# Designed miniproteins, single chains, part 112

Each design is a single chain, and the fold is of that chain. pLDDT is the mean over its residues in the fold that is shown.

## One batch from the design tools (miniprotein)

Design m3914
Fold by ESMFold2-Fast:
Structure m3914 (fold): chain A 71 residues (1-71)
Amino acid sequence: GPPADGAAGDPETRAQLEKEAIEFGEKLKGKPDQEVLDEVSRFVAEVYRRHGLSKQEVVRLANIAIEAAEK
């Protein structure tokens, strides 16, 4: 399989971040689109800084959170 070595390459960390993104997005339900985007942007920026994610993984988490907020 693809290498998962690194601060956020660990499967457990990745699963936790995905769950956190979904839960964060769910809490933004009913907010205006601009507030959702601003809050998600701050969330993924902090996750990127804290866990050293790749830009691709940051974009993926942002999309997960936005989808959860729009549902």
Scores: mean pLDDT 75

Design m3915
Fold by ESMFold2-Fast:
Structure m3915 (fold): chain A 61 residues (1-61)
Amino acid sequence: MIEIDPALPVKDVVDKLLALARTPELKARIEALAAAEPDTPISENPAAMELLTEIGRETQP
């Protein structure tokens, strides 16, 4: 399971999310999110929560 602390700001988890992203679409979405709201906690950003869900599905064995 991917364990990312939702209280961390987007900027602190970007590298982990990029390492887990398997598609250029997911990577582009992660980069756009980090550029728009780098200091917002993941738990307070619905786009970040949706992105985590999609990455979790893409990395599922």
Scores: mean pLDDT 73

Design m3916
Fold by ESMFold2-Fast:
Structure m3916 (fold): chain A 73 residues (1-73)
Amino acid sequence: ALKERAKQYEQNEEEFKKAAKRYRELSEEYAKKGDEKKKKLYEEMEQTALSLAALYKAERDKYAQELAKQEKS
């Protein structure tokens, strides 16, 4: 159902936000250890996760607009 799709997009956004936070923590941890390679890897993973979270937010917002139009007609 359409409501399940909205929940899926919201869930995906939150999952990628949590992943981004975890990758940032790992990047900071490896920076403290002087492991530049792992620091860079987790920085890249954080950026990818944030980009995916933004995409799912945009899809959710677009979907929520469509649902609102259907409910107000």
Scores: mean pLDDT 80

Design m3917
Fold by ESMFold2-Fast:
Structure m3917 (fold): chain A 106 residues (1-106)
Amino acid sequence: MEMEKKKKEYIEALKMMRLLERILERLREEGKLKEEEAKFLEEKFEELKKKLLEEMKKVFGEEEVKELIEEVEAADEAAVAEEFARLAAEGGADALAAELRRLAAE
C-alpha cells in the first residue's frame, strides 16, 4: 500500500513537471516570456526534474522509473494541451508567466 501511494505521488509530480515544461514552451511561442527568462526557467525546471528522477531511482530503481516516465509522456499529452487551453482562456497566460517567474525567484 505505501509503495503504491508513493508511486502515485511521484507520477503526479512528473505530470506537474511535464505540464510546467509545456506551459513554458507555449508562453515562449506566444511571446509572453523573453528568451533570457525562458532559458532561466528551463534550466530551473531541468534541475528540479533531475533531483526528482534521482530520488525516484533510489526508491524504485532505474527500470521502474523509465517505465513511469514513458507512461506519463505517452498518456498525458492531450491532458496537458487541454489544461493549458483552459488556463489561457481564463486570461491565465500572463498569470502563469508571473507564477513561473515567482517560482524561479525562490
Scores: mean pLDDT 67

Design m3918
Fold by ESMFold2-Fast:
Structure m3918 (fold): chain A 81 residues (1-81)
Amino acid sequence: ARKAAEAARQRADELKESETRAMQFQGPKKKVVKQKIENGEKILKKAEEKFGEADRKIYNSLSEGMKQLHALARLAEIQAQ
């Protein structure tokens, strides 16, 4: 029981950290972010065709707000590479 609670807390912390990074990224670069979002939507549609059941299940298990943040954070990681 205790280990399961700790694992859930670690996942929550990871999601919160990803959310904070996404917010910090968007804050100072509002103009650039809007352009990247439009370009990212085209890339996401192509990437969705490559998504397996596991990836879809992860997104479906998240809240609506967290899904959007997770998608934006993932795009930012791809752009940062």
Scores: mean pLDDT 56

Design m3919
Fold by ESMFold2-Fast:
Structure m3919 (fold): chain A 68 residues (1-68)
Amino acid sequence: DAAARQRRRSTQAIIDAVNDFSRESGKKIKVSVDPETGAPLIDTSGLSQEEQDELAQRLQDASTRALS
């Protein structure tokens, strides 16, 4: 199923983007996947507002690129 494959690619791209941001920022960011929806769940509680905004933008970009 192309839609299921696309969702998996999007989720993986998001996880990769979080891991990249974690390495760049030096902060530990917890990521899990919702077993029912397959959606990534990200714990941003350790991040500043600017870091949360940057991460959100990276996640949006990563998801969009995965769909292309």
Scores: mean pLDDT 76

Design m3920
Fold by ESMFold2-Fast:
Structure m3920 (fold): chain A 104 residues (1-104)
Amino acid sequence: SMSDEIVERTLEIIKEVTKLLLEHAITPEGDKLIEEFLEKVEELIRLLKEQGKATDEQILELEVAIGMLRIAYGIAKLAPGPPLDLEKLKELIKKVEEIIEELK
């Protein structure tokens, strides 16, 4: 269904950001973009709940994925590595914004 497609797209985006955080060191600009990403994903999850477009199991899966991302983010702040790909992160934020607009 369209709702299942939206959930799967959202999970893929969260996993891609988590991978970026595991492979890179956080910069001040990257930190700002990760916080923006988290705010937009929280808005998306809220809209899915309010509109009944995700099951309780799907919401739990999204919340677990965000929990894993938050752990990776905490590690990235402390770990050395190459700087975060800001253009890729901006692309992923835009994909979340596009899903939010589809739900409005």
Scores: mean pLDDT 87

Design m3921
Fold by ESMFold2-Fast:
Structure m3921 (fold): chain A 78 residues (1-78)
Amino acid sequence: PLSLEELRRLVEESVRAAEEQAAELAKDPELAERFLAVLEEDAALAEELAKVSEDSELYRALAEGARAVREKAEALMA
């Protein structure tokens, strides 16, 4: 399975990519709807991981990152 080092890299890359894509969501409503749906699922999973891993700041970073990107996407879609 994923190591903590691999997960850390994936989290950092995923957050960056999602932030960049959020800027494009404003120009494409179809893409925005699909992206928002994926972010909602990711945020829910990240929050579950954060709950069971109190000592893991990596899971906390994942949950906060997913939430931040989701909020950005929602604002662009509104």
Scores: mean pLDDT 66

Design m3922
Fold by ESMFold2-Fast:
Structure m3922 (fold): chain A 88 residues (1-88)
Amino acid sequence: MHDSLAAAHLTGLVLRVVGYQVDGRFDPEKSRKGKEESIKRLEELVKKMEEAVKEGKPLYIPSLNKEVEVDEDFVKEGRKLLDMAKKL
């Protein structure tokens, strides 16, 4: 079982990577740096989700100021989104 707020946060991080890719048409260097930082944050989030699932604990997301429930299916979706973001 996953939390819809956690899913929204994950989607928001992916949209940030897409936004930097679009902005690259106007500012390529700033876009590249922002994209690399956003991908790194996505990788860190996926690792924290995996650890939370292994420990059977909710994950605290600072930007939402909430603890959210994550499961193995949510980790798989996070990995899929991270792979797509890396290919942008």
Scores: mean pLDDT 69

Design m3923
Fold by ESMFold2-Fast:
Structure m3923 (fold): chain A 91 residues (1-91)
Amino acid sequence: SKARELQLRIDSIIVLSPSIEEAIEKLMKEFKMSREEAEKVIMDPWALIVRGVVEAIAKQQGLSDEEKEKLIREEIERLSKINNLVAVELP
């Protein structure tokens, strides 16, 4: 769905950005968000966890930028699928 594609893009900006400030700026530019709206999106603990885990793995394994991007996208998709399953199973 378009909503899922939008969520994946937002999450990828958050986790692929080298800093929180750069993620805020990218969200504001690409989605025409206010700074306040972008800050609320960035406060998502799942996106911050994914960023931390992928950064740690990339440093430990010496991953290329392309490999890091692929891993981040796979983790975002995995979390999206888990959230979808939980939402479907909960009444």
Scores: mean pLDDT 66

Design m3924
Fold by ESMFold2-Fast:
Structure m3924 (fold): chain A 85 residues (1-85)
Amino acid sequence: LTLSPEQQQAIQRLRDYAEALERLAEAFKTDPVEGIHLALVTLDGKTLKKIIDEAKKSGKSVYEILQEEAERARQELEDFEAQAR
């Protein structure tokens, strides 16, 4: 099974996104203030707002939401890679 260039780009973007979320989660875990500063330069405002809103709605910390979102991105990446096999 051969992936199209568009599918390969989508997989790479998803990998980059998952890695960015994992780095942000670690930043929030160690220093929440630096985590916020990093998030403002790493994520677009819509994505950051979604994460903050989900934390408020669920009563979870921003760190927990970032971990859950990173796990979802990783699962989606694995599903795409499985389809390529």
Scores: mean pLDDT 76

Design m3925
Fold by ESMFold2-Fast:
Formats: structure tokens, sequence, C-alpha cells
Structure m3925 (fold): chain A 70 residues (1-70)
């Protein structure tokens, strides 16, 4: 997939976590990860691997699962 499609999937997963998790901790983690993703998109020099490295393990797993189903 393209870099833009990859980043869109990451942001979508992060928003789902932030919106659907009832745990305050999980919600805060999701919101912070969205903020980090926005900075990565603006810099444009991070690879897909580097983007994945900045995510929490649970978010990374959801992103990889979604990509695998494409």
Amino acid sequence: ISREEFLAIVEEVLREIADTESSPVAKLVGEKEIEELRRMVEEEKLSKEEVLATLTQSTRERVLERIAKL
C-alpha cells in the first residue's frame, strides 16, 4: 500500500481506539498517538517502519491486521 494509505489506516485505528475504549487510560493513549502521527505526517521523512515503531504494541497489531486484510 502507499504511504498515504498506510497513514490513513494508522489514524483510523487510533481514532477507533480513542472513540470506542471506555478505559480513560486507553483513550488518553489513543489521543496521544494521533498527535504523534500528525507530527510524523508533517515531517514526511519517516518510513512506514519508523511510524510503526512509534505506536504502542496494541495499535501496531491492529494496523498490521487491517493491512493484512486488504
Scores: mean pLDDT 69

Design m3926
Fold by ESMFold2-Fast:
Structure m3926 (fold): chain A 82 residues (1-82)
Amino acid sequence: DRIAEMLRAGRSPAEIIAELTAEIVEQAKNQSNGTQEARDALVEAVAETAVERARVLLAHSDDEEVREAARLLLADEERRNA
């Protein structure tokens, strides 16, 4: 799982979301009409997917580094929604 590998590698939540977002935005530009609303929706969906996977990793992973990274990702999401 790419997100789990990135968390284990010690990448920050912002870096993970930025990299996944950039990749998906690039793909969307190539296959969609490129509307700003579509890009904004994809950015939000990527962030939400990363947060969901982080919650699963926090609940089920035996790796302390993975759990710590997942907690940081969730804390960053909470700050954005506050």
Scores: mean pLDDT 66

Design m3927
Fold by ESMFold2-Fast:
Structure m3927 (fold): chain A 67 residues (1-67)
Amino acid sequence: SEREKAREQYERDRRLVEERGKEAGLSANPGESPPPELSKETLEIAKEIGRKLREIGDEFEKELLEA
């Protein structure tokens, strides 16, 4: 089933992104802006995580809406 496959893929990708956040010392709270006292490198990682989560969410929503 495409929905089941998309759900599993989304969950795997989401966990990978969450693990990247934890490696950077971030708590994964999508939609929250990181504080400015964080290093520039950490801010770039947080931005990338946000982008990937949005992209993964969009693809998952696309599968659900087509159902």
Scores: mean pLDDT 65

Design m3928
Fold by ESMFold2-Fast:
Structure m3928 (fold): chain A 74 residues (1-74)
Amino acid sequence: MELEEYIEKAKKYLTEAVNNPDNPAEPIRKALEVLKEGMEKYPDHPELKELYDEIVALGRLFGDPEVLAIIDEF
């Protein structure tokens, strides 16, 4: 998977989480899994880290304990 594909997939999962705020845990997990793989392959690329930080910040705003547990895993 190329850098751009990691960014696009993570953004799609982020959009899914925002559009379903009653069940954000699974989309957030998938977004962070995609970004973790992307950051391991492209460790020096700032766009992946910036998107990761955005998803973490948004996840904390949900106040869902499952989302917070997922964030702590990554």
Scores: mean pLDDT 79

Design m3929
Fold by ESMFold2-Fast:
Structure m3929 (fold): chain A 89 residues (1-89)
Amino acid sequence: DIDEIARKIADAWMKGTAETAVTLKELGFSNDEVAYILYRLSTEESKKKLSFDERFELIKKLLEEIKKNPTLPKEVAKALSDAGRQSAA
């Protein structure tokens, strides 16, 4: 159930990025999916402070996007690997 999975991820996201990553891995998401989701969530959080309901809706949309486009996380993960130098530099 997408709603149940999204609620668990939203709760973890409220606690922080590390908790979100652990929760995604425990839910069986691939490394590419984890990287994609974390990137999208960090982008949204950088714009404004988000409520639990706003986080839940964003996560639901991301899960629906992944379900419809299973290759999308791999494509974004490749782009993020290029951006990884920005975190190290």
Scores: mean pLDDT 74

Design m3930
Fold by ESMFold2-Fast:
Structure m3930 (fold): chain A 75 residues (1-75)
Amino acid sequence: SPLEALLPSLPAEAADFLQSQLDNGATPEEALALFIANDPANILTNVQKSHLAKQLSNGTPLEELLIELQNIINK
């Protein structure tokens, strides 16, 4: 999935959290929503969390959200 392709780019704590959610049967969208809410590696600001959560709830495609998240991580 597009979410699994993101894993090598994340801090270990964030990658482990996402992988754990997927292993526990979460969908990629559910895993991403939990990642945004919990921010296990503290890589997101409160403004970025709110923005990403709104985009996810508005039905923004997962691939577009992952591009935005990748841009945040790479700064």
Scores: mean pLDDT 79

Design m3931
Fold by ESMFold2-Fast:
Structure m3931 (fold): chain A 88 residues (1-88)
Amino acid sequence: GEEELAKLEEIAERIIELAKKVLSELEAGIVEGLIRIALAIARLTGDVKFAARQLLKLTQQILKQVTDEKLKEELKKLEEELKKLLEE
């Protein structure tokens, strides 16, 4: 419901922040745009799991590009939170 959407929005802001530290400015902008679109779809349709799946896929792609161990650990925690949200 609304609580799951609020949690997803918090996770999304964290992914956007980490993407800006890992990716180029252009690629981080694309990731932010895709996340904002997924969240907008979730708000309009109530399909929070759709948005969580899109955010999980994006997080996993960013993880392939990350070389900093601390940023990698933070992204892995967000990946785990998204997986948990999808199991609810």
Scores: mean pLDDT 87

Design m3932
Fold by ESMFold2-Fast:
Structure m3932 (fold): chain A 60 residues (1-60)
Amino acid sequence: STFSSHKVRLKDSHPLAGVEGDALVATGASGKVQILFQYTDSNGNEQSENVSLDQIEIIP
């Protein structure tokens, strides 16, 4: 299915809590939600992390 980009913040349950970035969300073949969190670190480098839905908060 199509990936959609959402602006999100990592929740306190994640080691990178409070970091804001973009979440790419897709549903896998088993119906499981897959989320790739993309962000820029303090050194200006692009980074990505696999996260669960419970670890992100959508920013309006």
Scores: mean pLDDT 76

Design m3933
Fold by ESMFold2-Fast:
Structure m3933 (fold): chain A 87 residues (1-87)
Amino acid sequence: SMKEKVIELLSELAEALRAQGTPQHLALADELDAFIERVKQMTDEEELKKEVEALVEFLDNVAPSLPEDLAARVREVAARLRELLEE
């Protein structure tokens, strides 16, 4: 399901952020965990799509502030989320 794919993508990104171990990266990982928690509570597909759209905007805004390797991962996750929204 879209919900399962979103949770998987965010969990992988949060792990990559935590691997860096800086306070900034840990704070971003915690923010992604908050998105995961909200997504898990959603039962309505349209509300899920709106949350995913907000998440894509958040990731696009954050990517330029990250190291190049993590920025690439963030952009990849954002692209995957956009693909899910078109399904």
Scores: mean pLDDT 83

Design m3934
Fold by ESMFold2-Fast:
Structure m3934 (fold): chain A 69 residues (1-69)
Amino acid sequence: SRRERLIEQIVDLAVKAVEDYLKKNPDASLEEIRRAAEELVNFYADLFGLSEEEKQEILKRVEERLEKL
């Protein structure tokens, strides 16, 4: 679906932004990293009019990908 593609794109954008942040701030805490990811996901979810359920799904996928790094 179009929404699934949008969700995947936002997940990719959030993960990439965290990776770029870590390259510049290698001493960043896990809490700081998670907060930055949540802020970015919230921004895009609000921009695209996503539901709270869709936003939570994005955050879950972002957390799963960050844990595998």
Scores: mean pLDDT 81

Design m3935
Fold by ESMFold2-Fast:
Structure m3935 (fold): chain A 83 residues (1-83)
Amino acid sequence: SERTVSRVVVSEKDWQEGTTFTFPLPNGPPHVTDQTITGAGPQVVVTMYVKNGDEIEKVDTVTFTGKDGTTQTGRVSDGLPQS
């Protein structure tokens, strides 16, 4: 199986206000959390970061709403990507 993680960087202010991220999801239940993006498929797995001044802080989950109105929680991050 393949695993795809997308990064979302959010400002400190947006995080404090409990911003909800909306992603286009396929119709049907999210069966597994390690979904792979195929073609132009919607995201299911995300890694979120909050920008705090000049620092980037990892957060492990994000709640998002699919195109069909379902609410889902993103998978816990395995760590910060490094370069």
Scores: mean pLDDT 38

Design m3936
Fold by ESMFold2-Fast:
Structure m3936 (fold): chain A 80 residues (1-80)
Amino acid sequence: SELEERLREVLRALGLTDEQIEEVIKAFKNNDLEKVAEILEKHVTPEQAAALTRFIEALKENPDNQAVIDALEAEVRALA
């Protein structure tokens, strides 16, 4: 989906490998946010993990709110 591709590109910008990205996407698709957080803690800084969590929550709760999603993506990318 478009939301999955946006998440993949953001994770790639933070330096995750393709294998790590697909592990996050699998957890995201299963709505397993605890597993998403566990994976991120191993591969990104605490500030990046916090910003990514806000971005991922927006993708789940407000997928049609383009302005909020774009702003949160920009925040995550600024930390890369």
Scores: mean pLDDT 84

Design m3937
Fold by ESMFold2-Fast:
Structure m3937 (fold): chain A 137 residues (1-137)
Amino acid sequence: ADAYYQQGLENLRAGKYDEAIANFQKAIDIELKQKNPDYEKIARSYYNIGLAYGMQKKYKESAEYFVKAAEILEKNGIDPEKAIRSYLNAGLAYLEAGDEEKAREAFEKARELAKKHGLSPYGIFENIFLNGELVFD
């Protein structure tokens, strides 16, 4: 799993987005077959697939993978801030794809998860905006 994940990161940095996606998918497939899957690693791989699709301007696929990352983190109680950030990125990608209904659903999931954990989705948006983390560079 780790070897494919590292190859995925290398290909992502090199702008080889299709190869990056294939390597992250292999990392996920191997990890899911383990007796005790590392859901944080699976979520990171889904998030990086979302980034790769976003770089290709395949915004629908980008959004779907950001949702997968957020759902894995949320279901397993892992890093609520990253789960919220992933839902926010999914909402933005759905807006770019023209899917207003799925964008609304993703933003609402981010808002409700933030309320549940005593976090501000606006505070997360402010940090992302100031740091440029929502830009597909």
Scores: mean pLDDT 84

Design m3938
Fold by ESMFold2-Fast:
Structure m3938 (fold): chain A 65 residues (1-65)
Amino acid sequence: SVEEVSRLTAAALIAIAMGARIKKIYDSGEIELVKSKSPEEAKRTEEAARFLEEVFGVKVTIVEL
């Protein structure tokens, strides 16, 4: 639906704004974020994942590139 696509798009944009990198968005509504080797980027990615799960209700997984 348009609402679901809009929610996933908003979640993706917020993740990027928080310093995370997106590997893939699945049709199931799951977002894969890239695992960073930088401690600072890894922390931002973890914070983004938690924020997206809590605020948007999307499933987020942090994966190797």
Scores: mean pLDDT 81

Design m3939
Fold by ESMFold2-Fast:
Structure m3939 (fold): chain A 69 residues (1-69)
Amino acid sequence: GSEEELELYRKIAEYYRVKAEGTKEEWDAFRKENPEAAQRADNLVGRLGISYKEAAEIAEKKAKELEAS
């Protein structure tokens, strides 16, 4: 994967963590700073029907695999 792809998955993982464990103010701040990552993340979890905590764990694993490649 590219550096951009790795960075995107890191931001998606962070967003899912904020959604699972953070406040609405933190969600809104993250979306404002990282609108592309937040939009992609919301679309993915909505289609899968999984929890944000589970989505964070999956995205964090993918980011680590991309970093190792």
Scores: mean pLDDT 79

Design m3940
Fold by ESMFold2-Fast:
Structure m3940 (fold): chain A 67 residues (1-67)
Amino acid sequence: MVDEISQEAVKTMSRILDELTPDQADRLSVEVGRIVQDAIEQGTPLSEVRERLERLAKEFLEEAKKE
């Protein structure tokens, strides 16, 4: 288990979960899980994981504001 990648995922989710519907939160959880799993399997650098998580968070926040 890569502690730093997991911590970044938790921080990203915790920051935006209050802005999301249950359905959006479920989709976010799945997408975050995929990013984390791919990073572990492929050895993706933590900096790239952070960038992907930040981009994902922005996309979900923009969707939440529209819905």
Scores: mean pLDDT 76

Design m3941
Fold by ESMFold2-Fast:
Structure m3941 (fold): chain A 81 residues (1-81)
Amino acid sequence: MMMEEEKRRKAIEEAKRAARELVREEAAGKYGYVLGNQALLERAREMGRRIGLEIGESEEAAEEAAEAAVETALEESKKMP
């Protein structure tokens, strides 16, 4: 069984991966026109929070995963053409 710390760590890693995927999908036009960085960041935050809650099973994990997702989305967005 995963320990609380391991769950939190897994949640953060998954959130970062999901955020990177989200930015790539936006760049590919899968979700249509990008409405701007703010909309993308809000989606990243919500996605990260959901992943943090599901995997980390705590409010702390949800917040950390959400923040990690937003930071990752910002970094990946700078690489978009």
Scores: mean pLDDT 74

Design m3942
Fold by ESMFold2-Fast:
Structure m3942 (fold): chain A 58 residues (1-58)
Amino acid sequence: SLLEKLEEYIRNGDNVGAIDIIIQLGKEKGDEELANKGITYLQSGDYEKALEIARKLS
């Protein structure tokens, strides 16, 4: 799943891959504003909140 890929990218420090997954989830849900919040959390190192956002987008 996209969530499993996101967790893998976060674990590996692949910020580019992690951001791409959140963008994709935002497009699929039609909520790019919420996706942007998730990206902000990734960039600040708040991975727990980034994953919460990704689950809401799923």
Scores: mean pLDDT 84

Design m3943
Fold by ESMFold2-Fast:
Structure m3943 (fold): chain A 93 residues (1-93)
Amino acid sequence: MKKASVELGKELFEELKQLDMHKVGDEGNGSEGPDLDNFGKYYDEQEIEILKALIEDIKKYTPDTKLKMPSYKGVLSDEEIEGLLLYLKTIEK
């Protein structure tokens, strides 16, 4: 597996078609999830750890929602999830 990095996170964000669910800057359709503009400005390291837990086990925390985003626990490695979060931290308009 690749080491966690911003570049890995960007690659995975694009490969997982997250731009179909979340808008990032001027990219993506952003109709199903919240816009991720300025993620790095509004979410400190503690809030990012909470979001990491939700990404890893979204169905555990939101079982009754019509979430289209799957749980990535067992699909993505810890390094890949960390890479995604590192990439999201760089987003600031």
Scores: mean pLDDT 55

Design m3944
Fold by ESMFold2-Fast:
Structure m3944 (fold): chain A 80 residues (1-80)
Amino acid sequence: SSIQEELDKKIKEAEKLLEEFKKNIEDPSVSKEERVKTLQKAEQVLTDVLLTAVVNNDDVTLERANKLSEELAKLSEEFE
């Protein structure tokens, strides 16, 4: 369905943003403002996917989004 295609696309977007955030934390040339911006974008995409998965009772997408959310939370702790 079009909804499943959109969710798959958003999950991939979240994975890409998470990878970008990982690189940004390790790069001393990236400003704190830019790091926060990337983190907020990843959180927004993941929140949207999580809510949509719950509403559509999509356990597979929900599990995938939860794992990404846990990884993002762990990385954000390094910001302190």
Scores: mean pLDDT 80

Design m3945
Fold by ESMFold2-Fast:
Structure m3945 (fold): chain A 97 residues (1-97)
Amino acid sequence: MKEDFDAIVEAGVALISAAVGLKAVETLLRQGRYEDAIRAAEETIQRIKKHIERLKDLLEKVTNPEAKAVITQAINDLEDYLKRIEELLAEARRKLA
């Protein structure tokens, strides 16, 4: 019970963190703050990768099918966020060149 709950909470925190990070990078790019956008993107990418690894570890321990579905969906959504932020990082780096 507690492990399933903790996994769902971790998934929720990870998704909020990724969404906030994406919005911050988009905002900094729009403002022409390319060095700040690069830093925010790199920090967000590192954080998302850590969340994905933690959620994969939790997925192996969780037995509840609904909790497994939530964690699997969260991993997929986080991988989507990762791709989008990596694209924005590449854009910011091009603007500084």
Scores: mean pLDDT 87

Design m3946
Fold by ESMFold2-Fast:
Structure m3946 (fold): chain A 76 residues (1-76)
Amino acid sequence: HMKLPTPEELLERIRRYRDYLKSKLTPEQQKVVDEGFAELEERIRQLEAEGKTPEEIVQAARDGLFEIDKKIAELE
């Protein structure tokens, strides 16, 4: 149960990481971050509502963060 972050704890960690990323990125990259993180938060909430396992939710968060990082890199 508490071995993995809850969806709420995961969302808090994601928001902190978003803010950290934005502090070191260009305004153009910051827009990609805001959009990607909003989409990721919605996905996590949907997975929780569907009763997905904590492992599946954490994996989805990792996959989403990877996609955001890729989009940021494409703007360099």
Scores: mean pLDDT 78

Design m3947
Fold by ESMFold2-Fast:
Structure m3947 (fold): chain A 67 residues (1-67)
Amino acid sequence: MRVGTVTGEDGSVGVGEAPASAGGSVAGMKAMRAAPPQPEGTKATVTVEGPEGTTVSEVDGGSIMPP
C-alpha cells in the first residue's frame, strides 16, 4: 500500500491511500484531493510512503484543490 500525505504552507493536511501496484502518483493525487484548497504561489509538500520507500516533493499550493 502507498500512503500520500500533503502538507500545505498553512499547516493543512490531506491523506490518500493507493495499492502499491497503483504507483505513488495515485496516492499523492488522492492526498491532494483530500487537502483543503491552497492559494496559488504557496508551497506545499507531498510525501508518498510505500514499500519502495518515501518520496518527498514540493508543489505549488494552487495544484491542491478538490475537483
Scores: mean pLDDT 70

Design m3948
Fold by ESMFold2-Fast:
Structure m3948 (fold): chain A 68 residues (1-68)
Amino acid sequence: KTVALVNVTAPESWSVEEEHEMHAEAQRLLTRAMRENPDDPELAVERAKEEFEKKYPGVEVEVTLIEE
C-alpha cells in the first residue's frame, strides 16, 4: 500500500496552528489526488503540489512516496 509523506516548509510568520492546518490541507489534497490517479502516484503528487501552490503561493512542499 503506497502512502505519501508530506513536509511543508513554513514561513517565519506562521504559528504552530497555521503550520498544522497547512500540513493537514496538503495531506488532504494529496490523498484526493492519489485516489483520482491510483495508477500514477507521481502524477498525483504533481497535481496535489500544483493545487497547493495555487492556494498558498510561496510555500515549499516536499512529498515522499513510501510503500507500506
Scores: mean pLDDT 73

